# Designed miniproteins, single chains, continued (4), part 60

Each design is a single chain, and the fold is of that chain. pLDDT is the mean over its residues in the fold that is shown.

## One batch from the design tools (miniprotein)

Design m14195
Fold by ESMFold2-Fast:
Structure m14195 (fold): chain A 58 residues (1-58)
Amino acid sequence: MDLGIRTPEQAEAALRAATEGLKQKNVEEAREVVRKRAREAGLSEESIEVLVEQVELT
């Protein structure tokens, strides 16, 4: 798996996005929060979709 995470800042942003998603009670809202935060952090669209998929499967 390659999430396109190359810097500590990107890794922190990805973990932050996933954590914020998991705090949502609604899975649909969780996906939107993860997508928004990861995109703001500069992750690739492929990495964003992988994170969104992980939140959906949790």
Scores: mean pLDDT 66

Design m14196
Fold by ESMFold2-Fast:
Structure m14196 (fold): chain A 65 residues (1-65)
Amino acid sequence: MRRIAVHTTLSDEETAAVVEKLRAEYPDAEITVHHHPDRETALAAALRLAAEHPDVEVVLVGPEG
């Protein structure tokens, strides 16, 4: 089973649209969402998760990510 962690700085509505697209492309994937106040925090959290859980696919979403 594919595991995807979405790290986002977008609004809840914009984040929901991204999750819906991922659900359409990977219907059996386990998707978790992590909302962050800024890009720097989101990037740091995404990199840490990728290092600690290499079995999880990390997606960074935001205005410049």
Scores: mean pLDDT 78

Design m14198
Fold by ESMFold2-Fast:
Structure m14198 (fold): chain A 55 residues (1-55)
Amino acid sequence: ESLMSLEEMKEWARELAKASTDPEVAAALEALIAAARSAQELQDGILAIGRAAQA
């Protein structure tokens, strides 16, 4: 897909959180994923995380 959906970006962020050896970083990523449910404004942050995981 040329653009990932918000749901797809959340899955990528979740995978990144699982790969993290730092539980604080994993918790922060999970919080960001949860916030995406109500805040479209966080889409840019999730996009950045998704792109980093994609690299």
Scores: mean pLDDT 65

Design m14199
Fold by ESMFold2-Fast:
Structure m14199 (fold): chain A 86 residues (1-86)
Amino acid sequence: MKLTMTVKGLTEEEKKQLVDEAKILKDKGHKVTITIDGDTVTITIEGLTPEEAIGFVLQAIGLELEGNKVTITIDGDTFTITIDKS
């Protein structure tokens, strides 16, 4: 499965944490692309199991419950998550 996650409105520490988490997935053998543009981080991950992909969706729902704007789109085996952290 493929996941593209875009997170906006991040602090410098939050960007570092998200990049570090993405590097852990890359070290586990996933194909990971990370793009940083100002306060926005976009991460694309390929080779996820269904369980790993659902884990990211649940994490995004947790962020929505904290008051962030979250959009989740599922198209076949591709998940797109956009998080706007006000």
Scores: mean pLDDT 80

Design m14200
Fold by ESMFold2-Fast:
Order: C-alpha cells, then structure tokens, then sequence
Structure m14200 (fold): chain A 64 residues (1-64)
C-alpha cells in the first residue's frame, strides 16, 4: 500500500538522513500516494544533499 511504502521510506530516511537516495525514495512514496507537495519537498531535500542526482531533478521537472 502507499502507507506501507511511506513507512519503509521514512525508516530509510531515519536511518540515513544524509543519504540523498533515502529522501528520493520518500519523495517517490508520497508521489505515489498523491501528495505532490510533500513529494516535491523531499525531492528538493535529495538535491540539497546530492545536486547531481538526476532522478530527483527529473521528478522535480515533472512536478513543476
């Protein structure tokens, strides 16, 4: 379920808050749940940690 994916992604962020891919996963989970605003915030957080993370850049462009 979307809630289960959010919970798993949140755990990844809690374990590795400096790992850009964990924030990307959390953004993906919220996007799949239909929360585009939270998804955008978490993709931006991923890019703050890794500005070269192409997947997060692509997702932000889609949500603009």
Amino acid sequence: SAAERIAIAQEAVDLAPNFAEAWLALGNAYEEAGDREKAREYYQKALELDPDLAAAKAKLAELA
Scores: mean pLDDT 86

Design m14201
Fold by ESMFold2-Fast:
Structure m14201 (fold): chain A 95 residues (1-95)
Amino acid sequence: SSDSQQGRQYLQQGLQLHQQGDYQTSSRYYSQAVRLFLQSGDYVSASRTLSLLGGSNLNNGDYDSSIQSSQQSLDLDPSNGGARAILSLAQQLKS
């Protein structure tokens, strides 16, 4: 779908910004990608992007948003080890 295609474009821009250390802007692009993947029913891409969003929020010191996105990633894919690791670390750093 066009939503899935647009989601992939936002994901690619988010990944580039994340690699440059711009976690605040990458989180915005990841959030747009998640919305588009969910609207298209692409739950695999949504789970993976939510895990990346969690990592970006974690690196930006936004532990609450990191916990929320990593938990949502696990709700879509309980086997997502990356999301589980991010959730555990964000919970530890918040305490």
Scores: mean pLDDT 91

Design m14202
Fold by ESMFold2-Fast:
Formats: sequence, structure tokens, C-alpha cells
Structure m14202 (fold): chain A 60 residues (1-60)
Amino acid sequence: MDINNAYHSGKITQEQILEIGLEKIPDDITPSEFQRNRTIISPNGRPLTKEQLEKLKKLI
């Protein structure tokens, strides 16, 4: 499952994303291909840590 789709469906919250340390999803995202693809990454574009990836899997 795409994590952006999970957020937009209400399965995960912005607070949970911030707790993991990922980029904040805006409250209302006008859909665009680039915005959807870049919404949930680390703030510096670095690969996710094993801990962040495990937390992400639990949210999906």
C-alpha cells in the first residue's frame, strides 16, 4: 500500500508521520504527481533508517 494513499484515506495521521521524523504532509494537498511522490520522505532526502522503515510498515 502506498503511504500517501494511506494518509489520504485517513489510515495514518500527520502526527504519526511527524513522530517517525518524516516530512510533514500538508493539511490539504492539491494532487500532483510530484507532490504525492515527495510528500513522505526524510527532510534531507536521505534513505530511511531501519527504525523509520519499521514504523512506516506498521502504519501501512
Scores: mean pLDDT 52

Design m14203
Fold by ESMFold2-Fast:
Structure m14203 (fold): chain A 63 residues (1-63)
Amino acid sequence: SRMERIYEGLRAAVRSQDPVVIRVARHELKKLSREELERLIELARRDGDEELAAFIEEVLAEQ
């Protein structure tokens, strides 16, 4: 699905530890709706990726 592709791209970006890649990923997350961000948080928590969940929650809190 579209959300699964976004989620996999986001996981790759955060795991890269590249600040430019992470900044681009954060910018793309800011374009998503609250419901889409909440879905990504759910996916991160399902996979036990608390670091990724926290990263997405920071973007959600700024909306």
Scores: mean pLDDT 85

Design m14204
Fold by ESMFold2-Fast:
Structure m14204 (fold): chain A 80 residues (1-80)
Amino acid sequence: GPREKALMLLTRAYKLAEKANVPKEAIDLLKQAIEAVKNGDYETAIELLEKARDIIEKSENTPEKKQALKLVDEAIELLK
């Protein structure tokens, strides 16, 4: 379902964000968002993902960063 797809996308985004060496604050927000999705708290998950997205977008442009942003955006749309 949407929850399982969002968790898959966010787990991939998390790994890519770590490879892209984005700020730890964004990594921690992605972890918190994953837990919120697991708990069915989609509103909190979306808020955390939007904050993480803003931090990631301002980091250095790498292919891993661009792919992580795409996966975060796809997860947000699934959780709406």
Scores: mean pLDDT 89

Design m14205
Fold by ESMFold2-Fast:
Structure m14205 (fold): chain A 55 residues (1-55)
Amino acid sequence: HMTEEEKRYRQLLEEIRKAVEAGDLDRVHAKVDEAIRTLSPQLAQRLGEEAVRLL
């Protein structure tokens, strides 16, 4: 069971992972900024931490 917000979180994390694999750091930053605007502060924080681990 996933909430709509958790589905959005997973979608953004997958997009960040693909951007990291492509070496597109501008896209990584854009997707993290989108998460900060569209997710709760708690989920945005968790996404940022996971994104740093992918780098």
Scores: mean pLDDT 79

Design m14206
Fold by ESMFold2-Fast:
Structure m14206 (fold): chain A 60 residues (1-60)
Amino acid sequence: MQPISEEEIQEAFLRMVIGISLATKESVEEAIEFIKRTGELVGASEELIEEAIREAEERL
């Protein structure tokens, strides 16, 4: 079993947060702000945060 990389952990965490924010937030804008703040908090790259925001927008 190979160890999970920090980037994979961050991505999995952001995906979980996206799911929760979309279920809880009334607007896409609030969900995006939540994703951005959470990504910065976990030290995710700007590219990863941008990709997560894109997925959230297309999902709604």
Scores: mean pLDDT 71

Design m14207
Fold by ESMFold2-Fast:
Structure m14207 (fold): chain A 78 residues (1-78)
Amino acid sequence: GRLEELLKKIEELDPEVGKIVRKLVEEALKALAEGDRLGAEISLGLLGILRGIARLEGKEELAELIDEVIELLREQLA
């Protein structure tokens, strides 16, 4: 799906950041499936920090892809 396509693009741009993003997405999806809203919000917050770091490093494409991942996960919280 679109989420998996975004994760693959992130891993192609930055494999180390991509591994961390994938882990946080898996943790967010598990938290959502278990009704753990707080756990999901923590994972989303950590994704937001990674987006911020990418922007500080001038990695705008990476930051934009992480932002799209956050938006897709937030749709599942609504």
Scores: mean pLDDT 88

Design m14208
Fold by ESMFold2-Fast:
Structure m14208 (fold): chain A 69 residues (1-69)
Amino acid sequence: GSLRKELLELIGEILRLIGEELDLERELKEAEKAGDEEKIEELKKKLEELKKRIEELKKKMKELDKKLK
């Protein structure tokens, strides 16, 4: 496949992970309402790991975009 196809596939994966991030943020708000400190800490760690994955994919996307120009 072309670099453009790889870029589109990366965008799709990033959007999927953003969806997962939104779900985790919703769960975090529910845990905050419940006062579940342990669950809040677990969800914050999961969110931080997910945000790191998204940032890595965004960097790869920018590198592919540069190669297309």
Scores: mean pLDDT 83

Design m14209
Fold by ESMFold2-Fast:
Structure m14209 (fold): chain A 76 residues (1-76)
Amino acid sequence: SRLDALLERMKASLDQVVRTMRARGASVAEIRAAAEAVKEQLLAEAATVEGLSPEEVARLRAALDAHLARLIAEAE
């Protein structure tokens, strides 16, 4: 679906942020802060640019939160 495709693109963006920050020698705390900021920007764009409903944005948020938790655990 469009929502699933958007979620996979958002996850890829978070993967890239974490990878880039790790390559620069950033701490886990710095990686978390940067990834959280990008997550919030992507969700805001989903609501405004993509025109997603609050329910669709909430589903994306839950999935991105779970994905980010996994990325941070792997970075430790």
Scores: mean pLDDT 86

Design m14210
Fold by ESMFold2-Fast:
Structure m14210 (fold): chain A 119 residues (1-119)
Amino acid sequence: SAAEEAERLIERLREEYRVEGGGFMFARAESAAEAVEALERALADGVGTVVILAEERDAAVDEAAARAEAAGINVLILTDDEEYRKFIEALKKAVEAARAAGETRLEAVLTMAIVLFKE
C-alpha cells in the first residue's frame, strides 16, 4: 500500500541520513479524534515534523494543527490516497535533491519534501 511504501522509504532515510532536531512522526488516523491525538502527541514530544493520513478532518483537527504549527512544527495532513501518493513522489524528489546537495540531515530532507508537496 502507499502507507507501507512511505513507511519503508522513511526507514531507509533513517539509515542513510543523520537524525537532527525533534525528529519525525508519521501517523494514520481513522477518525478526527485520532488525528487530534497524533497532533497533541507531536506537540508534547516536540517533534520537528508530523505527517498524518487522516480519513476525517474537522475544525478540531484544524485547531490542533494550528497549535502544532504555532509551536514551530512542520505539519502535513493528507486526507486521501492521491495526496498520500503525491507526498511519496515529493519525498523521492527531496531525496534526489538532498543527494545532489550533499545534505546529511533527515529533518532537512523531510522539510524539503513538505515544501515540494505544497507547491
Scores: mean pLDDT 80

Design m14211
Fold by ESMFold2-Fast:
Formats: structure tokens, sequence, C-alpha cells
Structure m14211 (fold): chain A 76 residues (1-76)
């Protein structure tokens, strides 16, 4: 369900923060990638619900994920 995908995305984001705080940057990257995948799967439903472009929302999610991964690389 969309609610299950949202819960997965939030759980993965929390896992990424905990891993980064512990200095486990490989685990943080893996968790961020899982969060991004869940959000990308949610993009059509979110776009439909809020009257947004699915393509623009996906691009925004991908850009945010790339930025977060780049930041982790800089902290390593």
Amino acid sequence: TDAALLAEALAAEEEAVRAAEAGDFEAARAALERAGAALLALAPALAREYGLSTEELREGIERSLAGALELLDRLE
C-alpha cells in the first residue's frame, strides 16, 4: 500500500541518520537508496493526490537523493 511505502521510506531515512551518526557511511548510503526507491515508488500516487507532475516529482526525489549521497561522500 502507499501507506506501507511511506512507512518504509521514513524508516529507511531514520536508519540512514542513525548509521551516519555511528560513522557507518556505507550503511547510511544503503538506507538512503532504499528511502529514495520507496519515494520513487510513491511518486505517481503523490502526484495524483496533490495534482503535481509525476515526472517533476521523480526528478526532485532523484536530485535530493543525489545531493544527500554527495554530502555523505564529503563527510567520509
Scores: mean pLDDT 82

Design m14212
Fold by ESMFold2-Fast:
Structure m14212 (fold): chain A 60 residues (1-60)
Amino acid sequence: MEDQERLSELGRRAGEAALAGDAEAARKYATEVEKMVGPGSATGRTALGEVERVLRERGA
């Protein structure tokens, strides 16, 4: 899988896990997104923030 497709897939899996309330899987995938785009990147911070927001809304 190309890096761009892999990045999109990881983001999708992080979102799905967060919506399912699986905090461990959601954070794992979001962290892999951050590693791929670079530590401290806007994209990585957004992915982690979105996962935490969804988990909070789901009560996880």
Scores: mean pLDDT 73

Design m14213
Fold by ESMFold2-Fast:
Structure m14213 (fold): chain A 70 residues (1-70)
Amino acid sequence: GPHVERAREHIRRAEEALAAGDLEAALRHLDKAQQYAVMAYLDGDEAGARELGRELQRLAARLEAQGVST
């Protein structure tokens, strides 16, 4: 659904920010992706929300490895 698509867009932008060394931008995009994942869950897209949960955990772990609290 559209919320899953928006969350994936923000995950991609967070990965680009990480590659550029912009940890603040990466964290802001992670936060937005988490918000859209919650919206996907609330509109009944449990499968899409679970898929996003895995990607968000991976992204949060990468930020944590760089010293960012997620």
Scores: mean pLDDT 86

Design m14214
Fold by ESMFold2-Fast:
Structure m14214 (fold): chain A 56 residues (1-56)
Amino acid sequence: GPEQAELSRRFLKAVEEGNLEEARKLADELIATAGKISPVAEQVARREAEELLSKL
């Protein structure tokens, strides 16, 4: 939804800027928001966030 899209944009910007602390916080919020939709959405969000954070 709109909230997830906004959080995703902020997360990608934090990753691009190399701001690990903000990126981690936004990743947690994205995972939590996905979890409200379904367990599968939460698992996908977690994997995607971990892959991007691992490159920092």
Scores: mean pLDDT 80

Design m14215
Fold by ESMFold2-Fast:
Structure m14215 (fold): chain A 62 residues (1-62)
Amino acid sequence: TPAEEARKLREKAVELALAGDCDAAEKYGTKAVINAEDAGDEELARELGAAVRAACEEGAAK
């Protein structure tokens, strides 16, 4: 389902962000948000965006 795809894409985006690859994380994060919006889950879309941003900040600090 789109919601399941959004969660999988978010997981990958967070992993990339924590590894310091913020550019790749943003690409996967955008796909995750689009899938969450397609599922009609505005809350999930907001949570995904926030999680990717937080992970990117954490990865950039290392």
Scores: mean pLDDT 76

Design m14216
Fold by ESMFold2-Fast:
Structure m14216 (fold): chain A 64 residues (1-64)
Amino acid sequence: PSKEELELDIEASLLLMKSEVYKKIAEKLEKTGKTEEQKEEAEKYKKKAEELREKAEKLREEIE
């Protein structure tokens, strides 16, 4: 692979790690959430995690 492809793969891997962190935050908020506000925050983190995962997948598609 080219140097550019390697850099993109590293970036995608970092995005996936960030996505996993946000997913865990969302899961914790869902389990402890007793109010609608806390549930809304959990949904926001869940959405951020999904967006990061999709961005990482898109970057990996560009490498091929």
Scores: mean pLDDT 80

Design m14217
Fold by ESMFold2-Fast:
Structure m14217 (fold): chain A 61 residues (1-61)
Amino acid sequence: SDAEKSAEAAKKAAEEGDAAGAATAGYQMWRVSGNLELGRKAVDAGAAGDAEAAAEYAMKA
């Protein structure tokens, strides 16, 4: 599903230290899953430069 692909992209971005990529994947997960709370947390974490936290929230959304 698109949600699974977005979660995988977030995980890869975190492994590469790509905070912007993790934030983008979190935004896509929010749009696909409709989990506003977790999707918002993923975007905010990525914007703060925390790729690992952004990926964790995106995968849960």
Scores: mean pLDDT 70

Design m14218
Fold by ESMFold2-Fast:
Structure m14218 (fold): chain A 65 residues (1-65)
Amino acid sequence: SAMEEAAARLAREVEELLREGRYEEALKLIQDAGLSEETARRIVELGREGRYTEAGVLLYMELMN
């Protein structure tokens, strides 16, 4: 679906930002997509720990709830 494609695209974009250490941009993108600051911070923290794929998967699942 268009929603699934949009969520997957955003998850990939956020993973790339996290890999580049662009944490504030990732945080803003996640919140702009409608997720809470608390959820966005949890996803970014996974990125800070180098857990980029887990961060993207968590973001995708949160967007699909």
Scores: mean pLDDT 89

Design m14219
Fold by ESMFold2-Fast:
Structure m14219 (fold): chain A 88 residues (1-88)
Amino acid sequence: SLEELERRARELIRETRRIAMEVLREATDREKILRAIGILLRAIGLEFELELLRRQGALDEARLQAIVREAEELLREARELLAEVRAA
């Protein structure tokens, strides 16, 4: 359902933001800090896009699936970055 896809998108965005913030707490080198900031800003951008589409009544299955896929890719990037920080 559209509600399930929207909930999934919001959960992925929230998890991505939490992991990016964890990277910012643990990272000491400029490169990883800047990558975490980039992930965080992109996640905020997706949340803004989702809210804008919702307010405009423009949310459909295809748009929500695209947001979910982009959020899943961001979450993967955030998890990989956290693993790099913890391996160093």
Scores: mean pLDDT 89

Design m14220
Fold by ESMFold2-Fast:
Structure m14220 (fold): chain A 100 residues (1-100)
Amino acid sequence: EELHERAREIIERALETVARAAAATKDLEKAIDLAVYGIALAVQLTISRRHPPSAEDLREAARIAEEAARLAEEAGLEEEARQLRENAEELRELAEELEE
């Protein structure tokens, strides 16, 4: 299904963005917290590969991406924060399409 494939692509992009943010920050505590959000996104991606993601799964991935975006912004990583918020919004839009 096209929507499920798009969801996996967005989660993968969010994971890559969080990994870049974690590597780019000089604040060790923020780097560790970003890595934890990265692990959470990797779990969501793994689940999505085993079965088609539900709207609830996509909303959870969006929540994780939004929290990571806030932390990236606090670390001064405005571009990564912007990309993560875009990924979160795309995931919420796909969740709505899955419920229609």
Scores: mean pLDDT 86

Design m14221
Fold by ESMFold2-Fast:
Order: sequence, then C-alpha cells, then structure tokens
Structure m14221 (fold): chain A 61 residues (1-61)
Amino acid sequence: MLSPREQAVRITSLSIRGIGYYLDGDNEKAAKLFEEASKLAAEAGDQKLAKLYKAKAEAIK
C-alpha cells in the first residue's frame, strides 16, 4: 500500500512521463501513462484529479 504522499509523487511522475511521450509524438504511450495516473488518483481517493488525467488521456487519442 502506498501512503498519500507516495501516491502523489507517483502520480506526478506518471504525468511528467506522459507529457514527455506526448511531446515526442507518441500519443498512445502518453495516453496510457495518463490513464495509469488517473487510476492511481482514484485509488488515492482523489476523484477530481482522476477525472482530470482521464480527460487528458482521452483528449490526445
């Protein structure tokens, strides 16, 4: 189990990596990373953040 702090750090890391793939033109990998960040945010209980990352993933498909 991850602490809320550890979950926040991991979500941020996934988001940064997703942005990196997006800038590289790899929208498929970027979308998958944002989907994973969304799932972790939901598991952390942050439904607002989960919806934001899911929206980012859908926007770049």
Scores: mean pLDDT 80

Design m14222
Fold by ESMFold2-Fast:
Structure m14222 (fold): chain A 99 residues (1-99)
Amino acid sequence: PSEKEIEAEELIALARMYIWLARKFLEKGDVEGAAESLERALELLERAAELATPEQREEILELAEEVARLAEEAVELDPSSERAREVLERARELVEELR
C-alpha cells in the first residue's frame, strides 16, 4: 500500500475510536461529550477522504453516515445543542460529497 493509503487507514481507525466514544457519551446522556467526539471523528474522516483509495472512500462514507446518525440522536436528546446540530450538518455535507 502507498503511504497515503496507510495514513488514510490510520485516520479511519482513529475516527472509529471517536465514534465509539460518542456512542458511550450518548448512552450516559452526555450530548456535549458526544458532539465533541463526533466533531473529532468528522475532522479525521475529512482528512482521510483527501488521501483515500476508492475502497477506503466507501468505508469513510459508511462512517460519515454513522456520525450523522449519532449526531441526529444527540440533537433529539438536546435540541438546544448548537454543536450537535453543526456536527449533523457537516456530517451530511461529507456524506453528499462522498456519494
Scores: mean pLDDT 89

Design m14223
Fold by ESMFold2-Fast:
Structure m14223 (fold): chain A 56 residues (1-56)
Amino acid sequence: MSEEEKKELLERIKNGLETLIENNYPESLIEHAVKELEKLFGKELAEKIKEELLKK
């Protein structure tokens, strides 16, 4: 992926996951989403997204 494409994708994913967290969805849904990201983009990128979500 290009750097621009990567930024756009990350922003969309963060928005979706933040919405789930704000609506008090179970932690298992967030964990499932992170595992899906690990499969598609690798563990490093998934960890960055997870850290951004924990940042609040």
Scores: mean pLDDT 71

Design m14224
Fold by ESMFold2-Fast:
Structure m14224 (fold): chain A 62 residues (1-62)
Amino acid sequence: MSTSGQIYLERTLMGLSQREAAERLGISQATLSKIENNNLPSEETLKKWEEFFGVKLEKSEP
């Protein structure tokens, strides 16, 4: 799964809107929308996502 797809899936499973997730991460909704539309997040945004959701983003490889 792509990073964008994984972020979208995790957010949806938690029942969060793009606005709510962006506010919790301290970024704009526009930034999160770009990430979910196949733009790679910055390292800082990725770290905040992992810390906030308590999960490590992993490669889809076995």
Scores: mean pLDDT 71

Design m14225
Fold by ESMFold2-Fast:
Structure m14225 (fold): chain A 80 residues (1-80)
Amino acid sequence: MSFEERAEELEKRIEELKEKLKAGEISVEEARKEARELEEEVRRLIEETGDTRTGVLLEASIGVLEIYAIVKEKEAEAEA
């Protein structure tokens, strides 16, 4: 696949993971595991292409996913 196709696929996977977390289809722990795997794939993409800007943007999207997981976890604590 082209670099753009790989970047789009990673962004799609990040977005799908966020939606599954929001829908309760996946636990916050599992979402964090998947986010770490996505970070490794993003790092590999940066190393292969040298496009650090796109890589940083993808890493930022993963960071937002991690924040969503933390918020979800704390909301569950607050409801108890």
Scores: mean pLDDT 74

Design m14226
Fold by ESMFold2-Fast:
Structure m14226 (fold): chain A 83 residues (1-83)
Amino acid sequence: SSVLSEKQFEAEVLISFGDMYIGIARSLESQGKIEEALEAYEKAVELYRKAAELAEEAGDEELAKRARERAKEAEERKAKLEE
């Protein structure tokens, strides 16, 4: 196994935090706590965007693409909750 660069590792950690906020947001959404769910989705978006930046800087285009796709999915979910 190859050791990942510091930026690649940091990007993976931020994706994991983003995934945690998506879980929180979905739980809040199921409870009808729409404003709190929107805040949690926004936190996930910011984490995924930062992960994409770090992955780009590390030259890991596949990791950057994965982070960008997750940010887009979170933004689309947020937009649907905003009407």
Scores: mean pLDDT 87

Design m14227
Fold by ESMFold2-Fast:
Structure m14227 (fold): chain A 70 residues (1-70)
Amino acid sequence: SAWAEEAERLARELGASEPVAANVGREVADLLARNPDLSDEEIRAFNEELARRAAAVERNGRRLRAEQRA
């Protein structure tokens, strides 16, 4: 859960809203449950990318909405 908490914090720092940041933390927790053998470095890199993507996704909501329809 420490990694999930860090991911949520990173997402918030990048400008993500509360529900988006919470979703990032949840996704990281799920990833770790499925892949317990991931290295700390791998988890860190994934957290950074996921948090950044989530914040960008929220800003570009229109594009993602169009993608979901496809």
Scores: mean pLDDT 77

Design m14228
Fold by ESMFold2-Fast:
Structure m14228 (fold): chain A 68 residues (1-68)
Amino acid sequence: GFLKELGELIKFSSSYVKDEEAKKLLKELGDALLAEDVEGAKARAEELLKSPHEAARQAGEGVLERLK
């Protein structure tokens, strides 16, 4: 389903992020999406918005927009 596909994409994207905290949050976000834990995914996406890493912030924004 959509959440599983999004979770796999986010986990794949984490492999390109060098910042340890952003990488951890992206992996946790992907795992939450794969588990269909919408509230857990929203929490990790909100934390990603605080990241100094642009790709991490974009991932957080994109997930929050999609989950409404």
Scores: mean pLDDT 82

Design m14229
Fold by ESMFold2-Fast:
Structure m14229 (fold): chain A 69 residues (1-69)
Amino acid sequence: MTLEELEEALKKAEEEMKKLKLELAEEGLDAETLRELAEEAQRTGDEALIRELAQQVATAMLKKVKEYL
């Protein structure tokens, strides 16, 4: 196995994992995916990205609360 083959396999696994996590997040119960996204935004240090993520989470939460009320 070459380094290239290993990298490709890792990328494929990561992409598949990302897709599965996104599908689970759509069900509205995967807090882990949200946490990972927040950590990535913090790593970039982009205040705009952090704000956008926070707003998206807040909007989703508000939407859920409004659905019941």
Scores: mean pLDDT 63

Design m14230
Fold by ESMFold2-Fast:
Parts: sequence; structure tokens; C-alpha cells
Structure m14230 (fold): chain A 68 residues (1-68)
Amino acid sequence: SEEEAIRARAERAAEQIVKNKDNEVVLRLAIAEGATDLSIDEIKAMSDEELKEAIVEGLEAALRAERS
């Protein structure tokens, strides 16, 4: 379903950001693309679980807004 596709896309993007948590270039690009409203310092201070959850929720909201 479209709902499942949105969730899968958001989770995949969140996993990439979590894996690249220490790569400032990747984080700057993700922020510039609107994947998260978090700063680099905030991202580095969060646990991987907290970060993944926050990014997934934000991306799902953004992807839903694209359809309105």
C-alpha cells in the first residue's frame, strides 16, 4: 500500500542517517533536503533509537504533506 511504501521509505532514509551519524557531510545534505529539523549537534547527542524514531516520524509527515 502507499502507507507501507511511505513508512518503508522513511525507515530506509532514517537508517542511512543513523549509520552516517558521524559523517557531517552526509548529515548536512540530509538536513538541506529537509529529512530532519535537528541540528548536527542534536543528532550526535541522541541515541540511535531516538534519532531513528524522530526522523521516521518527520519524514512520514513530510511525505504525506507532499500528497495534499
Scores: mean pLDDT 75

Design m14231
Fold by ESMFold2-Fast:
Structure m14231 (fold): chain A 71 residues (1-71)
Amino acid sequence: GEEKVKNGDLNSAAQEATLLYYEGKYEEAAKVLEKIAKKKPDSTGVLRFLAIVYEKLGDKEKAKEYKELAE
């Protein structure tokens, strides 16, 4: 459902990261997602998305780190 009360920065950042990912801008998407993960380190969705993005960037070490954190 849509909610009017938002974590403005986090919600807009998540949307931006998603658009960057679909445009193939993985480095920029990773930076946006890292900001979200820093504020919500237990967000499994964000951590899983970071793992996917870093895998696309070829950073297998970071991809593994975020995948393990998401479990």
Scores: mean pLDDT 75

Design m14232
Fold by ESMFold2-Fast:
Structure m14232 (fold): chain A 128 residues (1-128)
Amino acid sequence: NLLGKLMMADGLIKDGHYQEAIDLLKEVLQKEENPYAYTLLGEAYLLLGDYDKAIEYYKKAIELAPSNSRAWTNLGEAYLLKGDYEKAVESFEKALELNPSNEEARRNLGKAYELLGDYERAQAVEAA
């Protein structure tokens, strides 16, 4: 019941039970590679403040599913929180290439440009 375990892990993350979600997701990943399991594992580590682990697992999700705009958006957020603003920009731009209607990626791209001091580009993406 792979889908049931992934839904349970997502629920555990939403309820703040990050370590239980991590343990369940690692059990899932021992049986098969799954890009959604890696995305959830990245989210759990991000919420624990382990940005390096979050980045590692989002990259694994992207390796398996390179067209997943959510994984690229989440990778950008992890870089943003870590202070790697240039890598955050690259990740959000990739998310928007894959899904131009991704408002979250657009807002976060504007914020990343502001944090880089590029106010002209920040205004351009927020106006779109």
Scores: mean pLDDT 88

